# Ledger of designs, part 21: designed miniproteins, single chains

Each design is a single chain, and the fold is of that chain. pLDDT is the mean over its residues in the fold that is shown.

## One batch from the design tools (miniprotein)

Design m751
Fold by ESMFold2-Fast:
Structure m751 (fold): chain A 54 residues (1-54)
Amino acid sequence: SEEFIERARNAAKQAGLTDEEIEEVIELAKKLMEQGFSEDAAITAALYEVLKKR
């Protein structure tokens, strides 16, 4: 949903990620949602995965 995408984008922006990293968080969070993760779990896991690469 658009609301979910905005939540993921805002969480990534608040974490200080670049535009490219924000898109990575959104795509990973969408994939995790498709695998049955909750919205909060998907966003948190996606943020962690992108942040640990820095």
Scores: mean pLDDT 83

Design m752
Fold by ESMFold2-Fast:
Structure m752 (fold): chain A 60 residues (1-60)
Amino acid sequence: DLLREATEAAEKGLLAKKAGDYKTAAEHFRKAAELLAQVPGLEASAEHLRELAAEAEAKA
């Protein structure tokens, strides 16, 4: 469930970014990173999503 929820949040973040809604994109990427950090072996992927959230926040 965590992996599915993280994937859904990441997809919502990408859609928000495509629409130019960087604030919403950052929120979704942050949520995805928090969920993914709880999945063993996906720490690097969680870190990448945190970076995407920070980039979106900088553009908001």
Scores: mean pLDDT 82

Design m753
Fold by ESMFold2-Fast:
Structure m753 (fold): chain A 91 residues (1-91)
Amino acid sequence: GPPPTVGEAGFVAVASPDPEDVERAKELLAQLEATLRAGGVEIVDSRLVVDPSYQAPEPEIRLYGPPPGMSREEARAFVRAEVDRDVAEAL
């Protein structure tokens, strides 16, 4: 079965519509997800937002985690809500 998790996380990456910047953002998200999963963290959600107003060459990566004291179910719901909020605000 899957290894036991020690926490929950979500990511939002913001990239320019340049295909090279989009691919860089995807690679960075994959690396971060792999690193956290190796550490026992469950990745609840991982989103890439392509923003035509974003002009920086490096993607912006935002990490979301639950506050202490939440159950696993509450932590997943919280992280998903934070990711959904970030994506909605970026669009």
Scores: mean pLDDT 79

Design m754
Fold by ESMFold2-Fast:
Structure m754 (fold): chain A 80 residues (1-80)
Amino acid sequence: SKKEILKQFIELIEKVAEVLESKGRTDEAEFLRRIAENLKAAIEKGDFKRANYLYDLARSILEELAKEDPEVKKIIEEFK
């Protein structure tokens, strides 16, 4: 279901944030966790315009991180 896919995507963001934090990239990890929290809130409120914006923002950030970090790339590939 759409809800299940979004839940899995939020879990993906949290996993990537954990990897970044483990590498001392704390500010980037906090930024991703903030996006995940706001995405959860938008979904709960039924604010699909905000949810879509935050989804696209997170996707863009994750794609950039995957180019620079092989561990992040592996996590993203395992999500599919």
Scores: mean pLDDT 84

Design m755
Fold by ESMFold2-Fast:
Structure m755 (fold): chain A 70 residues (1-70)
Amino acid sequence: EEERRRLFEEEIDLGVKLVQTAVDLVIAKREYEKNKSEEIKKKITELEKQMDDLVAEHARLRQRRAELEA
């Protein structure tokens, strides 16, 4: 119960972070289109990397949760 609940909460938290990062990325790309700043370009690159990391972590948590229910 406790282990399943912890993994579920982590999965939800990562999902929220993933959605928020995706929104931030869209906003940053739109800002860059309007204002070609090097700082915004760096922010976009960092957000893209963060997205990739979050997707990988979310997939791992899903896998671990499935193993506990098997």
Scores: mean pLDDT 80

Design m756
Fold by ESMFold2-Fast:
Structure m756 (fold): chain A 60 residues (1-60)
Amino acid sequence: LSPEVVERLERIERLGVEYDRLRQEGAPQSEIDRVLREIGELLRELNRRYPELFQIEVEL
C-alpha cells in the first residue's frame, strides 16, 4: 500500500475510535454525525482512487 493510502486508513481507524468514544460518552448527535460524515468522505475518496481495495468483502 502507498504511504498516502496507509495514512488515510489510519485516519479512518482513529475516527472509528472517536465515534465509539463519543457514543459511549453520550456526545451530542451533531458531533457523532460529524465523525460519521468524515469517515464516509474518506471511504468514498479511497474507493474512487483505489477501487481494487474495496473489492475485498465488507462482509463479516
Scores: mean pLDDT 74

Design m757
Fold by ESMFold2-Fast:
Structure m757 (fold): chain A 56 residues (1-56)
Amino acid sequence: ISRAELRELARRYGLSVRSVEAMARVLLSGDPVLVAVARADNPELTAELERLLARE
């Protein structure tokens, strides 16, 4: 994931870049509880981040 993609997601969802980076780190950690909470809080952003992470 590029910094430009993180900034665009932050802008689109009304979040800080740090919040989007934190969510990406949660998804990469594989912690099932934290991942489930992230998906519940913002399912659209979480799904988009999962797609971007899978494209590496």
Scores: mean pLDDT 79

Design m758
Fold by ESMFold2-Fast:
Structure m758 (fold): chain A 84 residues (1-84)
Amino acid sequence: SEARRRELIALNERAIADLEANAETLGERIAKRMEENGNTSFEKLKEEVGEEAVEEMLRELGRKIARMLIETLRMVIERLRALL
């Protein structure tokens, strides 16, 4: 039980490190998966405002999403530590 909680803490800490390392590319990866699933929203946006502007928007979006996910994972870690 304690060993399992420590393993889950370590897994979530690694997930946080990965999100911190790849924050600005997260938005681009999400957009690519959406395009692969038939969503053309970003493709149409690139046609209107240009690719560079959309790439910058996706980098900012990626940073915001990563921050929210990291905050959630930190809350999970704190709850797990409280049970040790």
Scores: mean pLDDT 85

Design m759
Fold by ESMFold2-Fast:
Structure m759 (fold): chain A 94 residues (1-94)
Amino acid sequence: SAAELERSRELAREIAERLEAAMAQAMAEAFGLDNPEALLRTYEELEIAGESELIKLFWELFREVAEGKISPEEARERLLEALRAAGHDPARID
């Protein structure tokens, strides 16, 4: 029914919002950053801009922090350097 479809869409929207918030928080923690929303927005802007190598580096650094191979501070420094080298304002992630 239409009411069941609308309820399913609302639930899906709520789940998507919670997943987005959880992802933003996990990303911020992995890079030692205080503003999850700014980091997520920057990620989305890079994805829209077709910055595939920066997106790839982002996930490689995230994985290395999760595996305990590098610190959040080292991951942040490498990400900021890559953003600067590609002509992006590194302040956008804070």
Scores: mean pLDDT 82

Design m760
Fold by ESMFold2-Fast:
Structure m760 (fold): chain A 59 residues (1-59)
Amino acid sequence: SERFERALREVSDRLDAGEAADDAVRAAAEKYGLSPEETERLRKVAEEAEALSRAFAAA
C-alpha cells in the first residue's frame, strides 16, 4: 500500500529526529489513517529499525 510506504518513511524520519518508536508509529498511523493491522506491521518494523540503529550507534 502506498499509504504504508509513506508511513514507513515518516517513521524513519521521526526516528532520525530522536523520537521513540512508539511515538513515531502513533504519529504516522494517525497521519496516514492506517488500519489496526497496518499499524501493528508498522510498529514491528519500527521496533526492529530502532534496535538495529541503536546497535550500530553503540559500536
Scores: mean pLDDT 79

Design m761
Fold by ESMFold2-Fast:
Formats: sequence, structure tokens, C-alpha cells
Structure m761 (fold): chain A 61 residues (1-61)
Amino acid sequence: AKELHDQLLEEIGEVIRYIGDILDAELNGASEEEIEELREKLKEELEEARKLAEELDKAKK
């Protein structure tokens, strides 16, 4: 089974990837709808990363 810290690192990687996708979409003139969809996905990944960080904090206590 995957440890929580490994899961958090993976989620951070996904966050970085989505940031790159948003920047690429903006530079290539993607529609506002596509950019907004990517931003929503980024927010979801950030929320999951926050939850994993909270679980790690609880595990230390």
C-alpha cells in the first residue's frame, strides 16, 4: 500500500502538471472554457493535496 507522504508527492506532481497545462493553453490561445476547466481541475488537486497534508499532520500527532 502507498504511504500518505508518497500520495502527497504524487498530488503535488499533478498540481505542477496542471499549472503547466494552463500556461500552455493560454500561450496557444485555448478557449476561456478550456482554461476554466483546467483551473477547476487544478483546484480539485490542490484540495486533495491539502487533505493528504492534513492526514499526514494527524499521523504525526
Scores: mean pLDDT 78

Design m762
Fold by ESMFold2-Fast:
Structure m762 (fold): chain A 56 residues (1-56)
Amino acid sequence: SAEEAEEEGRRAFEEASEERQKILREIAETLRSIGDRLDEALAKGKSLSEVKAEKP
């Protein structure tokens, strides 16, 4: 029926929009995690440079 078609269309649109939002949030979280790992690697690099004393 027309009512059933309208309901299906609305649900499909809402589901697609919600899934898109979810995917974007997951991407943002993954990027944040990568950033944290890079910051840790940089901190370790700087610490090693300091321990090796001043370059001549």
Scores: mean pLDDT 70

Design m763
Fold by ESMFold2-Fast:
Structure m763 (fold): chain A 85 residues (1-85)
Amino acid sequence: SEIADKLINNAEPGILEDIIEKLEKENPDHPLLADLYLELGKLYLEMGDKEKAKEYYEKALELYEKTLGPDHPKTLEVKELLEKL
């Protein structure tokens, strides 16, 4: 996602978490939420926090399955990332 990429390049994890919380309150099924969860999970993994990475990957997976379906490329990407943890 173009928006997610722009946020990640300049954001600490805390900034992404704040944006996610705001979007969840406005629309828990927002299309960008799954992308933001995925990117936050990747950031935590890079920091060595596998537990938080898993938590956010699971949130991304749940939302992608709900909004895009279980066989969508994005859903499959998250499943693969979870298997590698």
Scores: mean pLDDT 78

Design m764
Fold by ESMFold2-Fast:
Structure m764 (fold): chain A 73 residues (1-73)
Amino acid sequence: SEEKALAAAKAHRKGIEAMEKGDYETAVKYFEEALKLAGDGQPLSTLRDLANAYRKLGDEEKAAELEAQIKAA
């Protein structure tokens, strides 16, 4: 579980780096990996970052779904 938490943090960091480069497709992949590795303990910050990445790609439907999950948490 500690190993998975570290892997999730690393994936999240790579997602942020992709966002900084404007590579939103790569950012989505890394944020999704981070959430998968986090399992049931999905960080709200990573969900927000994923929603922002989808919005940058013009995928408003997926962004809205993630925002609904954040509001329900």
Scores: mean pLDDT 86

Design m765
Fold by ESMFold2-Fast:
Structure m765 (fold): chain A 58 residues (1-58)
Amino acid sequence: MEEEERRRKELEEEIDEGVEELAGAVARTVARREGLSEEEAERRAEEARERARRLLEE
């Protein structure tokens, strides 16, 4: 209800989005470093983003 709480909520949403993007990027980079195909790297990135999103929604 306070402006500070509203700003905090917006910041949390922004952080959540950043975490999802970071999770995907990290998973893709790790997969590539492990010598996996680009197809598998994309799959891992998608799964990582989905898992991060689900975790943050808890």
Scores: mean pLDDT 76

Design m766
Fold by ESMFold2-Fast:
Structure m766 (fold): chain A 90 residues (1-90)
Amino acid sequence: MLTDKEKLEEKIKELEEEIKKNPNNAQLYLELGELYFLLEKYEKAVEYYEKAIKLDPNNAFAYLMLAMALEKLGKKEEAKEYLDKSMELI
């Protein structure tokens, strides 16, 4: 059986192929960011959450996920700004 890490890495490959087919789908970048967050690759998670926000700037959940990833990287002030933005969109 695949390990949890191997399952996440396989899902990342599937989403990367789907993104090649649908490069402007904000939801796919959000899902890819979540998989990198679960792998504790927080810099990659931030990159994909920022891409999701660029494509859909009204997605409160994407700002919340970006804030959480930034907190993991110790970027407390930047995380607070995005957390506040997520609350404005509710």
Scores: mean pLDDT 84

Design m767
Fold by ESMFold2-Fast:
Structure m767 (fold): chain A 66 residues (1-66)
Amino acid sequence: MQEEIDAGIILIEASVLKRAAETLPDEELRQKVLELVDQAIDAVNAGDIETARELLEQARKLLDEG
């Protein structure tokens, strides 16, 4: 149940960050955020919840910089 709950939260956060990234005018920054989000989704699919959380946190910080 823990992994399922964490995966669900990460996927929701990834969806929100992806939509936010799509609104960025800077193509380089947008691509970096989208890549981090896609890597986080891949990590969730591999069962690596810790790596997924770290990647989403990096994506959030990058969005805060833009």
Scores: mean pLDDT 78

Design m768
Fold by ESMFold2-Fast:
Structure m768 (fold): chain A 60 residues (1-60)
Amino acid sequence: LEALLRLVESIARALQLSEEDLERLKAAVREYQPSAAQLMEAFMSSRDVDEFLALLRELS
């Protein structure tokens, strides 16, 4: 879980996401507990945070 949370923080930093969006992503990772592969697939297939969260839910 910690490694996934750090990955999400790195993604948020690279994309210059708001602190609010970062907290939304961290909450989703805690709830769905995706694999690193699922997290990356959702990230690569998404255009924005809302789409990312929807795909993460579908992959989990």
Scores: mean pLDDT 75

Design m770
Fold by ESMFold2-Fast:
Structure m770 (fold): chain A 70 residues (1-70)
Amino acid sequence: ELEYMKELMEIRIERVEKLAKSPTNTPEEVKEAIDEEIERLKKIKEKSSPEVQKVIDETIEKLEKIKEEI
């Protein structure tokens, strides 16, 4: 379960990184997509186990870092 969640979060990060590198999206569109993903993850975190909450927090931190670099 925990390992599966880590893999899913890595896939989500990779999708956002690909979106940020795509020439068809504006920086504003990418930032909006990241904000939406962070909001979704925060809602999931509210009902998650402490171990899963930590994985979600690490994912949110990585997404916020990607947003800052745009």
Scores: mean pLDDT 80

Design m771
Fold by ESMFold2-Fast:
Structure m771 (fold): chain A 81 residues (1-81)
Amino acid sequence: SSAAAEAAAQAAADAAAARDETLRLKNQMVSEGASLEEAREKAEEFRRRGAESPSALTATVLHEGAREMLRAVEEALRRRE
């Protein structure tokens, strides 16, 4: 049905926007020298948003983005030590 096609297109658009947002924030936190505590807080925000999302695709992207952001900040901190 047209409604199902529109719902699928909207879910894909929302997931793409979420991916761009998480990638942008990850790069910003690494470049600004964010602490691991700050990264954990932002990761928790993304996980919460994912849990509240009506789209499994968007939830997956937000959870994956949270994981990647934590890894990137942890790696940056190890490289500075």
Scores: mean pLDDT 83

Design m772
Fold by ESMFold2-Fast:
Structure m772 (fold): chain A 49 residues (1-49)
Amino acid sequence: MEELEKKIKEYDEILARIDAGELTPEQTRLTLSDFIEYRKLRNKLLEKK
């Protein structure tokens, strides 16, 4: 669980930087598949809250 929270934080920080224009999606080295996995992890965390 703690590792999932860490991964979610890392993705949130990357997305926040993209939204702020500090980072482009291409610079993150993340694929569409990575974003789908992030969504699944976030949903699991929300289900436990």
Scores: mean pLDDT 68

Design m773
Fold by ESMFold2-Fast:
Structure m773 (fold): chain A 95 residues (1-95)
Amino acid sequence: EIKVEIKAPEEVEEGETVIIEGRISGDENQKYTLKIYVKLPSGGELLLAEQEGWEVQGELKNVKAGKEYEFILKAINENGEIVGENKLKVKVIEK
């Protein structure tokens, strides 16, 4: 069984860049693609980063105060199936 870990700051200041890190661990016999998405305040989802392997890093620039951004990490196998998912929220504070 794979483990999916997502990391980002709990809070950032308005106008800053949020850096999101994703990692998986577990079964070494399978290829994975890691994708980081952000759920925008407008309700849309945006792909920030995609990487084959065990680690991925994404960035979201110019974050807006008064909103929480939800980041989603998906681990996808060679068949295109989601085999692991994790998410977190980042709060943006005023400068």
Scores: mean pLDDT 81

Design m774
Fold by ESMFold2-Fast:
Structure m774 (fold): chain A 74 residues (1-74)
Amino acid sequence: EENEKKIRELLDKAVKEGRLTPEQAERLYELAVKYGLSPEEVEAILRNVELTGDPELIEPMVKAIVNARKSALP
C-alpha cells in the first residue's frame, strides 16, 4: 500500500539517522498500519519524539490521532 511504503521509508531513515531504535521504529510502523496513519501523521510523531527525547509519546500520539478521526465523522 502507498502509505505503508512511505511510512517504512520514513522509519528506515529515522533509524539510520539515530532518531529511533529499530524496535521503536517497528512499533510505530505496526501502530501506523493498524490504525491507518498517514505519512504526515507519522512525521509529526517522529518530530515530537525527536524534540522531547521521549519514545513513550509514540502510543499516546497514535491514540490522539485515532480519537480525533472518530470525532470527525458526520
Scores: mean pLDDT 77

Design m775
Fold by ESMFold2-Fast:
Structure m775 (fold): chain A 58 residues (1-58)
Amino acid sequence: SPVEEQVRRLLDEIGRLLREQEAAEAAGDEERVRALTARLDELIRRLVELLEQLERER
């Protein structure tokens, strides 16, 4: 389904950003960590909304 495809793409993006956040933390880049954390929070909220949508379709 289109929603399942969107969930997969979001999970891929979240995984990529988590790796970038880990690298930024190791580098001591506090501004980068803050920006990545904000972006991750945004994507996680979108993921929750899509998962709720999938649950309603079943």
Scores: mean pLDDT 85

Design m776
Fold by ESMFold2-Fast:
Structure m776 (fold): chain A 84 residues (1-84)
Amino acid sequence: ADTMPERIKEAQKLKDYLRENTSLSELEINQAVYYFLTKTQNCSVNNIKAANKDVKEKLNSYQGEITLEKIKEIIDEAVNKHCK
């Protein structure tokens, strides 16, 4: 069986979360996930998991409109916090 790397599994979890919890188009979801993968390129798997959890928690607590730009902002904050 093809084994998916842990980093790609975390990206898939983010994609699934965005599909279930936002009104974003598939194109916008794919752009957000690609941005997450790019920003976490040199991050350890444990820190990627921590960043992904932080992104989801911040999105769950956000009371405004969830846009692609807001997701990118939250990704940048989570990556800066967890991927030193």
Scores: mean pLDDT 83

Design m777
Fold by ESMFold2-Fast:
Structure m777 (fold): chain A 56 residues (1-56)
Amino acid sequence: RAELEAYVAAGAAAAGRTPLSAAAVVAQTGGDREALDMLLETLRTGRPVPALADLL
């Protein structure tokens, strides 16, 4: 879990998003790394992230 939180924080920083509630994002995805990768890619491409808009 801590590694997923660090991964989310790094991915959000790469997309220009700080601060990020990494723990809430991991919880929202249930700890599924593939779901996290899809969300981070959506963030990087500028697409809306409806479920996480208030967390990012």
Scores: mean pLDDT 61

Design m778
Fold by ESMFold2-Fast:
Structure m778 (fold): chain A 100 residues (1-100)
Amino acid sequence: SEELKKLLKEAIELLEEAIKAVEEKDLEKARKLLEEAKKKLEEAYEKAKTEKEFEIIRILGKALRAIENAIKFLEKGDEELAKKLLEEAKKLVEEAKKLL
């Protein structure tokens, strides 16, 4: 699915920018980028469900949970743990894209 590949590529780019924002301690920018990445991944998840791409559904579910946990750790001031979770989420999205 070309549309699914595009959504995953856009999510990867947003996650890369969010990780950079966390490193620069621009937490407001990081939060906005993570909400945008989450929306792209939720769209990709629904598309994968429609196309019955079960392995991609599984991987994207893990990536979404990692992003949600990263947002919670940013709210608690644990920027290092948040960054590790975002790097994990990015790796999962890249893995999903390779399966397409």
Scores: mean pLDDT 89

Design m779
Fold by ESMFold2-Fast:
Structure m779 (fold): chain A 58 residues (1-58)
Amino acid sequence: MERLEEALARLREKLRAAGYSDAQIEAMVASYRAHAERSGEVPPEPPAVPVLTAPEAA
């Protein structure tokens, strides 16, 4: 769905701007996509990016 791809692109941009790594961005995007596909509904915009403390020792 075009709406989903656009939302995912915007999510990637927001996560990159927030300083997340590529791996974290991919994980969040994949989770968001899976949820949207399971529910059959895509919101017009991705939710606000929460403040996450990733395990820094990757």
Scores: mean pLDDT 66

Design m780
Fold by ESMFold2-Fast:
Structure m780 (fold): chain A 60 residues (1-60)
Amino acid sequence: MKEELIEKAKEIIESTKDVDEAKEKIAKELGEKLASLPVDEAEEVTAFIAELLNEKTLES
């Protein structure tokens, strides 16, 4: 599950040019799944997503 969420987040970020749009899609598609994860796993996935979004923001 954790790996699937990270892969989905990467897909969304790579397929979306606008960082804000990517954030919206991630919240819509992954928000419910993230809420169902143990705190430690949700935190790890969120950290990876934040890193990917930060990298994309710096590209813009």
Scores: mean pLDDT 77

Design m781
Fold by ESMFold2-Fast:
Structure m781 (fold): chain A 88 residues (1-88)
Amino acid sequence: LESLSAMELVALGQAYLLQGKYEEALKYVELALKKDPDNPAALLQLGNVYAEQGKLEEAIEYYEKALAIEPDNPVARENLAKAKAKLA
């Protein structure tokens, strides 16, 4: 695990998220952020995990952090809009 790149850890987090394994998804995404705290893909995936758990306020926070680094990221923009729509 410690030998994996931030990108590989983000991919593992996404794979666990798709399986509904939120604890495992959080573990791998948080490990990616420890390696690269400003990794927009890791911030986006953390937002995705919180959104799937129904934690929309937390999801919005992490999507906004990802967009602060990559303002033109289309996935982060779309997911932020969807989370805000569900929160309203």
Scores: mean pLDDT 84

Design m782
Fold by ESMFold2-Fast:
Structure m782 (fold): chain A 100 residues (1-100)
Amino acid sequence: SMDDSVRRMYDIIRRVTDALRSQDPQVAHDQVQVIGRTRSGYRQISQTLSPQDVYSHMVWMAPGILQRGQVMYDHYTPPDMRDDMSQQISDLQRVIQRIS
């Protein structure tokens, strides 16, 4: 369902935000490994890159993840999830601004 897609995007944004906020390559690798359990692209990243390279790759991916999250918020997020999704998008945007 679209609600399930929104919840999956929320989880991805939360984990990416936590990884970037930590500034710890091992935390970034662990978060990508968790996402990779259900997403083949993230699984490949976790299996092929070092923790340091995973962190760098997440920094580069983060603006694209933010953009996709914004699309999900604008078009697909149900009213009862809007505050939580908006807060998570704002947290990711703030973290990107600090590390860029």
Scores: mean pLDDT 85

Design m783
Fold by ESMFold2-Fast:
Structure m783 (fold): chain A 99 residues (1-99)
Amino acid sequence: MELREEALRIVEEVERLLKEGKEEEAKKLAAEYAEKVAGIEKEAIAEYLRRKGEEVSEEKIEELLAVVGAAVVGVVLGTSKGSEEKIEELRKIQEELKK
């Protein structure tokens, strides 16, 4: 699983659904993604970094967890409150994921 790429894809899809007025579909997708991320352990992040040939450090693990966690918060908030303001927050998360 490409953690950053999957997070970016989910954030982009939630934004698209909110722009189209498909609030229930956006909420469902956000909830499914949040449940999936809740199952990710620190060691799974370390193994992901090793497979990609990236540096495995506590700092890098926490950085990736923070990015994925921010994506979860962004999609959940985007579906639970007014859509226009939250779309801008989702865009900021997209920029962080595209680093």
Scores: mean pLDDT 66

Design m785
Fold by ESMFold2-Fast:
Structure m785 (fold): chain A 59 residues (1-59)
Amino acid sequence: SEVEKLKKEIERLKENIKRAQELLQTSTDPVIQAVAQHELETMQKRLEELEKKLKEYES
């Protein structure tokens, strides 16, 4: 179902966000930090969109 697909994608995004946050905290490479920051911003925006869409299905 679409709801199951959304929940699975949300969980994957949350895990990827955790990894990007960890990389930002542990890396000393400016290039890696810049890439991780950009990925984090993109993933957080996507997470908000998916959570909003999930809420629409639960309404």
Scores: mean pLDDT 84

Design m786
Fold by ESMFold2-Fast:
Structure m786 (fold): chain A 79 residues (1-79)
Amino acid sequence: GEAETQRILELAEQAKRDLRELASGTPEEIEGATRNGVGTFLRMAQHLLSKGDTRGAQVALQAAEEIRRLGEEVAEAAR
């Protein structure tokens, strides 16, 4: 539902903030955090699809893609 969608957006913004804070960390830490974030939102999308929440699933998939791209940017900046 809408409340679940808003919770996903809040979790995604927190995950992106946490990932940006790792810009001073090692490439391994950045890659690990990125993989964990992407995996979390992909699993969330699968769960939401199984419940028929197509909107929530789309938001979770978008969050996974944004975290993947941000992780690549943060890793590049750390090199």
Scores: mean pLDDT 83

Design m787
Fold by ESMFold2-Fast:
Structure m787 (fold): chain A 87 residues (1-87)
Amino acid sequence: GKEEVEELLEEAIKLAEEAVKKALEAMKKSEDLSLILEAIGLAIEAIGLKFDAELAKKQGASLKEAQELLERAKELLKRAEELLKEA
């Protein structure tokens, strides 16, 4: 029940934080302005998702909402890792 929702939201927060970290690393490593701007945008999206997941944890969320936030966090981390590889 609630424990499962909280675990999913905690994982979403963790993955969003890692996405921010990877995006900022890509920004620092790259000299390509296009990649730098994409990395900044991704970091902003990941910060927003972290905020949404923290708010969902505080206010209570459905299992579906928690799963959707986790899937979004996974996608942002994947994009951040790909940008870091290109940087």
Scores: mean pLDDT 88

